Designed miniproteins, single chains, continued (2). Designs and how they scored, part 11

Each design is a single chain, and the fold is of that chain. pLDDT is the mean over its residues in the fold that is shown.

## One batch from the design tools (miniprotein)

Design m4355
Fold by ESMFold2-Fast:
Structure m4355 (fold): chain A 63 residues (1-63)
Amino acid sequence: SKREAAELAVVSAILEKGFAGITRADLRRIAEEVGVSVGTVSRALRRLAADPRRAIELLERAG
């Protein structure tokens, strides 16, 4: 789904830059790439911060 694609793109950004390295410009870029709102990407980032196990599940499904 687009929601899972947004979560995967956020996980990739976290792996590259770390949580503290993610900027509003990164959220806008991911939103454009996935075709979702910036709000959807921001919510995905907050959810992954609250439950890092979700990142592992997404990476396992992506291969």
Scores: mean pLDDT 79

Design m4356
Fold by ESMFold2-Fast:
Structure m4356 (fold): chain A 95 residues (1-95)
Amino acid sequence: SSFLKQLEELRERALEAVERGDDERLLEVMQEVSDLMDQWAKENNLSDGEQRTLRLLVDNGINYVKLLIDQKAPKEEIKEAVEFFFDQVVDFLKK
């Protein structure tokens, strides 16, 4: 789907931001994922419960990455968290 392609492009941008140590850019890209997922949920007529589940998944992923940034975690740990976040979002779209 076009949304999977957009997620792949956002994943690449997020991982580039991690590599550069650009925390601001990383969080901006993750916010773009949140906005994209809200749009996907509306276009696919998700139930209120499904929309809440998706929002919690996205918000928890973003908050976890923010926590790692605040704790000055190694780039490798932040990278793993970002990759896991995108894998979870992609898996949700494939269900």
Scores: mean pLDDT 88

Design m4357
Fold by ESMFold2-Fast:
Structure m4357 (fold): chain A 96 residues (1-96)
Amino acid sequence: MREKYERIARALKNAFSEEYGEDFSDLSLTEDIETLRNGIKYALYVLLERAKEGDEKAKKILDKIMEESGVSREELEEMAREAREVLEKKREEALK
């Protein structure tokens, strides 16, 4: 659902700017829903990996996304897994 991804995109932009003090691209302005979904999934993948490596700011951003968008931790992890699979496939294509 586009509305769900737009909520995630806005929460991501706000939380990222708050924690890192830098502007983040507003993915909610993306007209193509597939590009919006893929952008969000990739951003969540990066944030989850950073949080696993001990980045407290990444963890806070993820917590804010869950709080503001209503998305569960499990849903975020599923989106991140999908982004990882896409990256793996692209790497395999590059090795042909």
Scores: mean pLDDT 75

Design m4358
Fold by ESMFold2-Fast:
Structure m4358 (fold): chain A 80 residues (1-80)
Amino acid sequence: SAIVEAIRRHQAGEVHPLLAALSDEEIEAMRERIREWAEEEGDQSTLEAVDRLDELDRATQALFALLGVAVIEKKRAAEK
């Protein structure tokens, strides 16, 4: 999985090419999608995490955005 490889590289202090290829606009769109979903679910912890992403480095923000969207898509597929 590309996401699992991105996590491993991030833990090693390396930036995965997938994360490096994301634009600031793509990261912000993913953050907004995570925020909207967390508001719908009443998940205050996720809302607080999204608000605090600006305190983290860009690679960590990109990784969080990718993971968050992947989790949302998996949950949305299960709720039909």
Scores: mean pLDDT 75

Design m4359
Fold by ESMFold2-Fast:
Structure m4359 (fold): chain A 100 residues (1-100)
Amino acid sequence: SSSDIANIVTQAQNMGDSLVQMSPYLSQDQINDVISRIDQIIDSLPSSLQPQFSQIRDDMIFQISRQQIQQVSSDQQQQYYNQVQNLIDGFSISIQNLVS
């Protein structure tokens, strides 16, 4: 339904905001991995929905590029990366439920 799409768009926006906030604590390789995973999820969407989610992704990437890198311990970096992966996993599940 249109409400289901609206809910998942909101989830994607919230995921993007959280990723931007956590991005200063991640390595470039971790950021690249995250973007790659998001791209794979978007590519699994019907072509009619791809532009909306691609726009959210593009905004997220732009905002990440504007963040100042902060050094953290390896344990803290891994904790942030795990939080990011959990958000992406949740988004992936929501997309699978939408397209199934």
Scores: mean pLDDT 88

Design m4360
Fold by ESMFold2-Fast:
Structure m4360 (fold): chain A 60 residues (1-60)
Amino acid sequence: SREEVLRATIEMFRLMAEATDRILAIKQDKSLSDAQKEEKIRQIVAELQERVRQILNRLE
């Protein structure tokens, strides 16, 4: 239904906001090398993509 699609869309935006905050925290971490920051950001993005994929699969 359209309501289910709207709720899923809101959930996805919430997950993107959460991922953005985590990425910003990593970028500001002076204890991490650039390579370590890149790897941690890649892991967050992969986790976000998987969670979004699971939401979209429920709507098929």
Scores: mean pLDDT 87

Design m4361
Fold by ESMFold2-Fast:
Structure m4361 (fold): chain A 64 residues (1-64)
Amino acid sequence: HMAELRRKALDEEIERLEKLAKEGKFSPYTGRELRKRQLEIDYKAAEEAGDEETVENAKKLLES
């Protein structure tokens, strides 16, 4: 499914940006924004699992 591919792409992007941030080279995200990206991954995983409750909770947090 496209959701799985998108989740993996987001995971790889987060890992790449975290590595660059730790090296002091590039940090387009703050710690809070990185946490929102993690929530988006959780949202996609819950959506694939059919856990609508977790999906709605994660979506509300991302929309904040």
Scores: mean pLDDT 64

Design m4362
Fold by ESMFold2-Fast:
Structure m4362 (fold): chain A 85 residues (1-85)
Amino acid sequence: MEEARRAAEEAIETGDEAAKIGKEKGNKGAELGGGVSAGLGGISLGVSEVTKDDEGGKKLAEKALEKAKKVLKAAKEGKDAFKYG
């Protein structure tokens, strides 16, 4: 359970950072993709809070974190990151 929450929180933070970098650099794909990744992290956090033993919540959080990391990397590299959000 704690791992799922941590992954969800990291996905939110990473997605928000990607969206911020995208906005600052004028990369619309990174801005939107980062926002979507942060949103998925928020959803997985909500699921984890409601059902402490829900394996689905953990998988969703891990997937959101992976997407957020890809969007952040693309944002920093100036690539279109929307497809990873």
Scores: mean pLDDT 69

Design m4363
Fold by ESMFold2-Fast:
Structure m4363 (fold): chain A 91 residues (1-91)
Amino acid sequence: SLPTVDEIAEVLEKLGFKIVKRTENEVVAEGEIDGHKFKITVILDGDEVSILIETEDGRSFGYSLRNATVEELEEAIKRLIDEAKRYLKEK
């Protein structure tokens, strides 16, 4: 089964983000990593989870996963954070 909104919020909080919005199908979190501010949006739609990470300068990175586990979701979020951080270091 897909992660619940509560499980998604727990993953984001564990990674150092603050939950700023929670609905039945959406979690939005904000945080700072290595001096960079990030906004993460996770949306549940049927059997699909969409993850979007946005930098403070308006750049975005995202993945969509079907039938994802909590572990797969956490790894996808970590990868997106790493991609955003690498991009910011090159610009």
Scores: mean pLDDT 83

Design m4364
Fold by ESMFold2-Fast:
Structure m4364 (fold): chain A 75 residues (1-75)
Amino acid sequence: SSYITQIQQMGADTIAQAATMTPAQQNELLVDFINQMNDIYDQAVNDGASQDDLDQMDDVITQSIFDFYGMQQTV
């Protein structure tokens, strides 16, 4: 779905941006990133997305957060 693509693109862009930042800036960016992903999820719920789409979206959000923490471990 377009929501999943949006979250994946946002995740990639956010991680690339975070890699150039200080740990304090990365933490602020992570909070904003989580809030933006939750807003996309809420929008999908309001738009009547299926439970299967919402479950897949939740998995992608979780993976995006793991990827962000993984980046922090290497930089």
Scores: mean pLDDT 82

Design m4365
Fold by ESMFold2-Fast:
Structure m4365 (fold): chain A 118 residues (1-118)
Amino acid sequence: MTLNEKTLEALREAIRELTRLYAEHGDKLSPELREAFDRVLGLLTEAYRLVEEAIRRNVPIPEEISKELLQAADEAVRIFRDAIEGKLTDEEALQRLDEVISRMEEIINKLREILEKG
């Protein structure tokens, strides 16, 4: 399996875990956390599409970008899980999610630039 294929599989798993958490526990989330959930899911879905496009076009994604993307995805899953379990307040969870969302947006912009050059 290529690095891009491994990244795609990990993104798929993160999307699946987030949708599972929302289906089982979304009613426990504040409206603000549900809005943050929709934003994170949208960004992960866009990242998935860009990685899938890179695989189709045989464009290598730098390992550091794949690493950053997977770290951001894992952090988002952990933040939602911790918020659901009451380990984080809504304010703490939203603050951490804003940082993760900002990083994911930067990573997506880098992925788009790589695909435009490849």
Scores: mean pLDDT 86

Design m4366
Fold by ESMFold2-Fast:
Structure m4366 (fold): chain A 83 residues (1-83)
Amino acid sequence: SSVAKETLEEAYKAIEAAGLSPVGEEAARAIAEYGVRTAQSLGILEEHKEQIIEQTREVAEYLKTLSDEERREILRLARERLA
């Protein structure tokens, strides 16, 4: 879906703007991808695109408060959900 691609591109820009560590950025990207895939599967992506981007910013800000070890654990869990 073009909407899924556009939503992910906007989410990734929001993540990059947050200035996370490399592992923090990877964790945020994995969470965003899971969220977009879930919203698309439920048929709600177009209606909730802005809320998904807003949640992506909130997740990125939360990840800033964590250690890189905690960010790595979150990344591992998020990747399991994407597989």
Scores: mean pLDDT 86

Design m4367
Fold by ESMFold2-Fast:
Structure m4367 (fold): chain A 80 residues (1-80)
Amino acid sequence: DKKLEQIRERVRQATTLPNDEAKEALISAAEELSKIYPQYREELQKLVDELKKTENPSPDFLAEAANRISQLIIQAKVEL
């Protein structure tokens, strides 16, 4: 799916962006992924809420968030 590949690429690029832009990119990616795979909506919403709550996210926190989204994308692909 082209949308899934675009979301995956956005998540990959997010970790190379400044922290503020990385946070927004990860929130956007998680929200879009939750629309494609409603079965992951609860998990993705929790991640979005945590990202929005964190005013000054560390690079490590952003990397962990990106990894979690990437793992869900991989899982979604094998469950297709």
Scores: mean pLDDT 79

Design m4368
Fold by ESMFold2-Fast:
Structure m4368 (fold): chain A 79 residues (1-79)
Amino acid sequence: SMEEEAKHVLEGIKTAEEDLEKIEENLGKEYTKEEVLESIKVGKGQLEKIREKFKENEEVQKAIDELEEKLEELEEKVK
């Protein structure tokens, strides 16, 4: 159902936020600048698709907004 899909999306966003923290901590040790920038680009594209699917779900939209802000902060730190 759409409700179960939304729950899985929210869990996925939380996992992605935790993964971003690990990437930032291991920047230059396990991940190259180019790999991080490519991952951010791919992630942003996936989030745009999720936004369209869940456009009426305010909780999902807010979670995506917060994750996109964190992605932009990481992108600026890597550049």
Scores: mean pLDDT 82

Design m4369
Fold by ESMFold2-Fast:
Structure m4369 (fold): chain A 75 residues (1-75)
Amino acid sequence: SMAAKAAALAAEIRRLAEEAVAAARQGDWTSAERLREKIGELAREAALALGNSEEAADNVGRMARREVDELLAQV
């Protein structure tokens, strides 16, 4: 189902966010930035899977990247 796909993507996003924070704590900001971008892409895909418009999905991806920025600012 589309809801199951979105749930799986949400779990992957959480895992990648933890990896981004771990990379930043090790000084690997290149990996942290790469993971941030991937999180945004997966969040957008999850929003589309739930039936959101392209514009709404773009907003979700942007918000996900901003949430990662807030996590990385705490490192």
Scores: mean pLDDT 88

Design m4370
Fold by ESMFold2-Fast:
Structure m4370 (fold): chain A 101 residues (1-101)
Amino acid sequence: SDIDEEAKKINPEEAPELLMKEALNLPEEYRGLGFLYSLLGIDIKRYLAGEEVPGLASLTKEQVAELARRMTVLLRKVQEGEISPDSLNPLLSRIVDELKA
């Protein structure tokens, strides 16, 4: 998919920080959603550093890094008006399921 191709352009080690940055750039009406995605970025960074994060424990570190890359692309597409902010949570769920397959 286009998301997967754009995600490949993102350095996996930088992806959690980029995810946090892009989440905080959501429009103010979506500040609550942006805050939650910034927390996801923090959790991903901790998990990749070797900390135990129960919500991510079903994924490998490689899968979690890929999740961060794909979610960064999705947040950018929301800013560009290509994807609705309301689609982020359903797409997150689909990406997690795809990575586990």
Scores: mean pLDDT 86

Design m4371
Fold by ESMFold2-Fast:
Structure m4371 (fold): chain A 85 residues (1-85)
Amino acid sequence: SIEEFYNMLISEQIEFLEKKYNLTPHQRFLIGLLLGHIRNKSAEEKINELMDELRREMKRAGYKESDIQALEELLNKIRELVEKG
């Protein structure tokens, strides 16, 4: 099913993002929470709150704005795919 495909892709995406961005355990946890809320079609306000928290944490940790924006774009693409499926 489309849902099984998204579940597999999300699990692989978490591992990929952790390796690509050298995520701390806390940043990985926030991304995992965010992906869970996206998959469950949680309230937009809750998803946006977690997106803002992740942005603040990455900015505090010294990530480049381009890397933060690339991650946000990827998360928003996953969000759109879940909403369309």
Scores: mean pLDDT 76

Design m4372
Fold by ESMFold2-Fast:
Structure m4372 (fold): chain A 59 residues (1-59)
Amino acid sequence: SAADEAARKAAEAAEKHKDDPAAAGSAWYQFRLAYEREPSEESKEGAERAEKYAKEAGA
């Protein structure tokens, strides 16, 4: 789905920029939207990973 694809792209961005608070926060926001639109185990896992990266980066 479009939401799953957006979450996947956000995950790639978060992993490339996990030490950048702005990029990590943006990825977390996108995963949150994807999970809210189409809740799934994949989008939930992605959101949790993005949140972890955002917190580690200080976002």
Scores: mean pLDDT 67

Design m4373
Fold by ESMFold2-Fast:
Structure m4373 (fold): chain A 91 residues (1-91)
Amino acid sequence: SAEHERMLAEVDADIAEVEEYLKWFKEQGDEKTAKKMEETLARLEAARAVLEDPAASEAEKRAAYLEAGVEAGMMRMLKSALELELEKKKK
């Protein structure tokens, strides 16, 4: 369905976003935050698997999609907060 395709595309976009955050934190040498990004990616990939599971109910797929969005949103906030800390240290 169009809704299913949209949900899957949004989870794929969230995965790509968190993968870019992981790369950035590894480049900064922030191993602790990089590990959090890796753990979040594993959860996003698990949510994607639920979305592609023909045995999963529509409710289970929606729950996985919503949880993926929350997890990605939390990582986006964490990245923004840590970038702000780095900016303050340069002043």
Scores: mean pLDDT 87

Design m4374
Fold by ESMFold2-Fast:
Structure m4374 (fold): chain A 69 residues (1-69)
Amino acid sequence: TVLEEILKLAGEFRALAATRGLTPAQMQAIRQITALIIQAADQTDPAVRDQLLRQAKALLEQLVAALRA
């Protein structure tokens, strides 16, 4: 599921962040990802929840890719 993919990416992000350090732009990205996940948790419409979770996943994928570059 999208949530399982987000949890896996969050684990990868945590491991990378522990060794790399984060820029202000990357910290802002984490705040945006967190806000989207919180919004998704508050949604009762499954379609809206899925859209928010997919947006959070896309941003987290970009962040993890940037940390690996």
Scores: mean pLDDT 82

Design m4375
Fold by ESMFold2-Fast:
Structure m4375 (fold): chain A 91 residues (1-91)
Amino acid sequence: MDEEIRELLKELHELILKGAPQKEIAEKIAEINKLLGKKPISVKELSELTRVMREIAAEAGEDDEVRALEGAAVAALEGLSAEEVREMVEA
């Protein structure tokens, strides 16, 4: 399964770099999480994570949509919710 996960992670990274629709990004994360025995993420949950990452980036003086999407994808793969990410920054 290591090669399968590696290829899916590469595909996920390429989707983020291309600015693919959040539905496609969420579907790729769901495939990875299924292989890792984790809960799949919905498009709504990914959208909420991306919003929080944009807010955090703006607060840090960095405005990069690709970075926000990368951060959201990493949080989703870690099984973190948008609320948990915000709480970690506020703590």
Scores: mean pLDDT 76

Design m4376
Fold by ESMFold2-Fast:
Structure m4376 (fold): chain A 67 residues (1-67)
Amino acid sequence: SSVVARVGLRELEELLARAREAGDEATAKQLESLIVEFRRAAEAGDDARAVAIGREAGRLGKQAGLI
């Protein structure tokens, strides 16, 4: 897997950890779904899709006050 995919996955998992620490179960559930889609994009070598999912997760994290 690419370095971009590995770094992106780590950032998504860190954001999920923050949602769980905050007790934000709704955001945590959405991030879990995005991580599944990110893994699928990474397995397919679809870097453009992986980047788009990362941006969506970042947007969600900002709206939830996690960033």
Scores: mean pLDDT 83

Design m4377
Fold by ESMFold2-Fast:
Structure m4377 (fold): chain A 97 residues (1-97)
Amino acid sequence: KIEEAIELIRRGVKLIVEGLKETDREKLREIARELRELARELEERFPENPLVQEAAELLREAARILETEDTSDLKTLLRLIGIILRLIGIEFELELE
């Protein structure tokens, strides 16, 4: 059901917000791992839904940024905020379907 996709996306948003506050590299890697697991679950359970597939790709990009870039950099923070806002938009669009 689509409500399950929305819940997974909400969990992803919470993890990205946690990543924005985190400076410990090991904890950032763990958040990235959890984001990739959520993305995989979305891709496998909802392969025909293009909004859910977009959300999965955004979660993978957030994981990559948190793992490989400096989150203390303003440009990196703004990119993560942009991903959060798009995920919230996708969540809203899925509720309308």
Scores: mean pLDDT 87

Design m4378
Fold by ESMFold2-Fast:
Structure m4378 (fold): chain A 69 residues (1-69)
Amino acid sequence: SDGEQAAGAAGALATAQARKYARETSGRYEPDSVGTEVLGPTVGRGWAVAGDKRFEVELSLEEALALSS
């Protein structure tokens, strides 16, 4: 669904931010935890945690499609 697509894109962005932080601060390559949430028919949220820091992104389908273009 469109909301699942938006949530997936948001999760990918949050994960990328957490990966960068993990590598720079702890020498790890992956976040400690990740998740996605469908907030509506065209809106999703993604999050990732690396150490003491949480990264959270919320995207509409339009925003997600713009990032993949």
Scores: mean pLDDT 81

Design m4379
Fold by ESMFold2-Fast:
Structure m4379 (fold): chain A 61 residues (1-61)
Amino acid sequence: GRGLRLGRRSIRQGRTRLAQLLMRQLGRQGDIDSVRQLVRISGRQGQDDVRRFGQRLIDGL
């Protein structure tokens, strides 16, 4: 249904932003294994933006 589409996008964007902030903090602490775990979880949940962001952090270290 169209009515639930807007709510899903807003929640999805909020989750993406929080996940990116968390990945940055973990990367700064040198906790690369936790960043890799978040990349896996993001891939499973179809959050390609979060997965791509985490992969860039790993590649940039």
Scores: mean pLDDT 67

Design m4380
Fold by ESMFold2-Fast:
Structure m4380 (fold): chain A 64 residues (1-64)
Amino acid sequence: SNEERGRGVGEALAGLGLASAEQARAIAEKLSTVDVGDPEQVRAAALEAGASERAARAAGQLSA
């Protein structure tokens, strides 16, 4: 589901050291509200959740 995909992106960002566990949860929750298959929506949602530019770009690249 879109929620599971968003959670996967958040976990990957935390594993890469691009987000704390708390930030990764916030990012995953925000990503559940957008199409995780759209890199531009994923990047924008990650930034709204407080991700850095680098983390947001990585989130977009991880989207399917």
Scores: mean pLDDT 82

Design m4381
Fold by ESMFold2-Fast:
Structure m4381 (fold): chain A 106 residues (1-106)
Amino acid sequence: ALTPEQRRLAFRAGRLAGYLANYDEPPSLEALEKAIAESPYPGVVKPPTEKMDPVEAARELGRILAELKRSGAVTDEAVDQVIAWLRDSGGLTDEALEALRAAYAE
C-alpha cells in the first residue's frame, strides 16, 4: 500500500506525464480514452492544467519517479513503460526525455 506522501507524489507524476503526453497537440476524445485504458498508470492521460516548460516538467517527473522507486512504490520496468508511452505519445521531445532520464538516474 502507498503512504499518503507516495500517493501525493504519484498524483503529481500522473499530472506531469499527462501534460507531457499532450504537449504538442490536443488528443481526440477517442484517442484519450484509448490512451487512458492502455496506460500503465490509470489517470496519467489528462489535459494539462497549465502551460509548463516540457523540459522542466520532464525533470520534475524524473525526480518524483526516482523518489517513488527509492521508497519501493515503483519498479524500473514500470518507469521504463511510462517513458516509452510518453515517447510514443508524440508529445515528449528528445531534450525532455534526456532531462527525465537524467533526473531519474540521480
Scores: mean pLDDT 65

Design m4382
Fold by ESMFold2-Fast:
Structure m4382 (fold): chain A 82 residues (1-82)
Amino acid sequence: MSEEQKRLREELKKVAGDKSLTLEQRMARAARRAGIRSGIEPAELDLKAGLISEEEYNKRVYEALKNNPAFKDIVEEFESLL
């Protein structure tokens, strides 16, 4: 398991119990805290430019994690727990 995969799992564990957050909010927060940028950077640039909302950014981060083979299994594990 890579260091990025380990960081994502640890950050998801921290937010998994927060029932005030949507699944998309939990995934986006965990990815940011874990320092994951691969596949996410275009959405970050769009958000900083004011082209998308935070809700749309959260959705794009979640989809990027689901579509990344390195993170797909971790995402599926935490989807089952949320």
Scores: mean pLDDT 80

Design m4383
Fold by ESMFold2-Fast:
Structure m4383 (fold): chain A 79 residues (1-79)
Amino acid sequence: SAEAVRAAVQAELDAAVGKVLPGEFGEESGTYTVDVLARSPETGKVFVVTVEVTIERLADGSVKVTDAKVTDVRETPAP
C-alpha cells in the first residue's frame, strides 16, 4: 500500500538524518525536493515518492542532513 511505502521510505530517511557527507558538489544549506522510486515489498508496485531533504553546510565544506520527510506518494501509471 502507499502507506506501507511511505512508512518504509520515512524509516530510511530517519536513518539518514544526522549523517555528514562530503560537500564535493558545493551544496548550500537549504531544503531540496527530490522524487525517488520505491518498490512495495508486499505487491512489487513501483511508487514515486516525493522527499524534502534539509541540509546544513558545515564550516569544513561537508554537509549534514538535518531533516528528511516524505511529502507525497504516487503510484506509477500502468502501461
Scores: mean pLDDT 76

Design m4384
Fold by ESMFold2-Fast:
Structure m4384 (fold): chain A 75 residues (1-75)
Amino acid sequence: MTDEELEDEVVRLAARIAKEDPTLSKEQIKERIVEELKKRGYTDEQIEKALKIFDEIDEGKSKRPVYIVTPETLE
């Protein structure tokens, strides 16, 4: 697994989780990402790396756009 594949998976999971439960905070979405990755057989090291990627996206350090989930954009 490449770092790019892991980043894409984190972005997809965050977007899906936010769509399924729009009441979740960013911290709660982060916790749900950990749970989903564990269910998919990712190692603790890969999960820790995924959380760092999520933090970098949230802080704008990543080239990826930061998705701010608001009630106005959720259907």
Scores: mean pLDDT 69

Design m4385
Fold by ESMFold2-Fast:
Structure m4385 (fold): chain A 84 residues (1-84)
Amino acid sequence: MKALKLAEEKAEEILRKGQNGSGGKAAAELVLKGGEIAENVSPEEVRERGEELIRLGKEVNNGGLIEAGKAMIEVAEVAEEEKK
C-alpha cells in the first residue's frame, strides 16, 4: 500500500498548489489511478506513462501534466521496490 499512499499524497499536493477545478482534479485522479496500476498491474507501465506526461507537459507548457508525470514515476519506483 505504500505506492497508493504516495499517490494520495502527490494528488493532494497537486490540488494544494492551486491546480483546482477540472484540470487539477483530472491530474490528481490520474496520479491516483497510476498508483493503483503500479501496485496491482505494472510499475513499469506507470513509469512509462509518467515519462510520456512529462514530455507532453513540456511541449504544451502545462505544469500540471509535468507534476502528474513526476508523481507517477515516483509512485512506480516505490511499487517496484516493494515487489523486489
Scores: mean pLDDT 72

Design m4386
Fold by ESMFold2-Fast:
Structure m4386 (fold): chain A 107 residues (1-107)
Amino acid sequence: FKPLSEETIEYLRNEKKVSEEDIELANNGDFPSFVKSLIERFGKDEAIEILADALIGPENEYFRKSAIELMKKHKDDPEMSLNIAATFAYLAENKYSKEHIDALVNS
């Protein structure tokens, strides 16, 4: 996994109050442990939003919103939520269109 940007780290630390320990897990690519810790500290719904912000970023609003909606349907499956967030991060980073996201979400 790509390390988190400094902007994303600052956002998580200052806006979301994510711990340095959790940020280190994400930066080391240990996203399963990162997701588990977020759920324990913030609950499933807030953990989903933080995960989407961390992997997709707030600047990718359409991708972030779509990922959050899909992850909330699978909130009892942290592994599935992580896979959804990672997939949408990949699509956002590679400049996929809204039509690609709509097809994926409505499948």
Scores: mean pLDDT 74

Design m4387
Fold by ESMFold2-Fast:
Structure m4387 (fold): chain A 93 residues (1-93)
Amino acid sequence: ATAEDVEKMGALVEELYTGERKPVITEEEREKARKVAEELAEELEIPLETLAELLKKRYEILKELAANNSEEKAEEEAKRLEEEIERAREAAR
């Protein structure tokens, strides 16, 4: 993916977390991303806001690690995301 694609993904995640509209995102892209996020949150049985927070935090970390060519750390952070999702599911019970 290009650097602009990565930036746009980050903006989409931040918009889902804050609810604020970002100029770089089209209405169609916003609608599709929100629908996918809502479906994923429903499958994982966690609130959409919690999923958005987790994705924002992990996206920022993964972006930084990719820029620093830290593949090992990127894999570790992906595993931590799965663990945080599981914890969020337990907390929602």
Scores: mean pLDDT 67

Design m4388
Fold by ESMFold2-Fast:
Formats: structure tokens, sequence, C-alpha cells
Structure m4388 (fold): chain A 99 residues (1-99)
């Protein structure tokens, strides 16, 4: 299933999460693309659309932080942790599609 393939991709990302925010944003964009495929197959499922919206919001936050001239290392770490937590939430939600 598309959900199983997405979980496999997410597991690869979580095993070696990128250290820089730009690469993390690129990985999140890849996840958003995969979620959009799942949403097209399940157009009435609000959970997948909510996750797409959350991923897009997270990408905007990462881009805003990357645009700062002197980003705080603590702020960068917090944003990175938020993105990883979101990826974990996506994995858990996708598991419900293959249960």
Amino acid sequence: SDAQKAITQIDSILASPPTDLQTLADQLQGIATTLQRIARANPQDARIQQLIDQVQAQIRQIQAAAAQPNPSPADVAAIRQQAIALIQDIRQTLQSFIS
C-alpha cells in the first residue's frame, strides 16, 4: 500500500535525520508529496489533509528560521525536534491505514 511505502520512507529518515534545516525541509516536502498521493486515494479522510497542512506549516517555520541572519542554536534545535515529532506522528497515523 502507499501507506506502507510511506512508513518505510519515514523509517529511513528517522534512522538518519538530517542535521541541517534545509535538508530537513526537503525531506518534509517529500513526505508532503507522498501524503498528497494517499489523500487522492482517500479524499474524504480529514486526518491525511490535516497532516499535509501541518507539514506545510512546519516547512514555513523552517524556512523562516533559515532566513534569520543570526538564528539561535536553541531555536534551531527546537524547530528540528518539532519536525521530527511531526514525522513520528505521521508514521503513527499511517500505521492505522495498514492495521
Scores: mean pLDDT 82

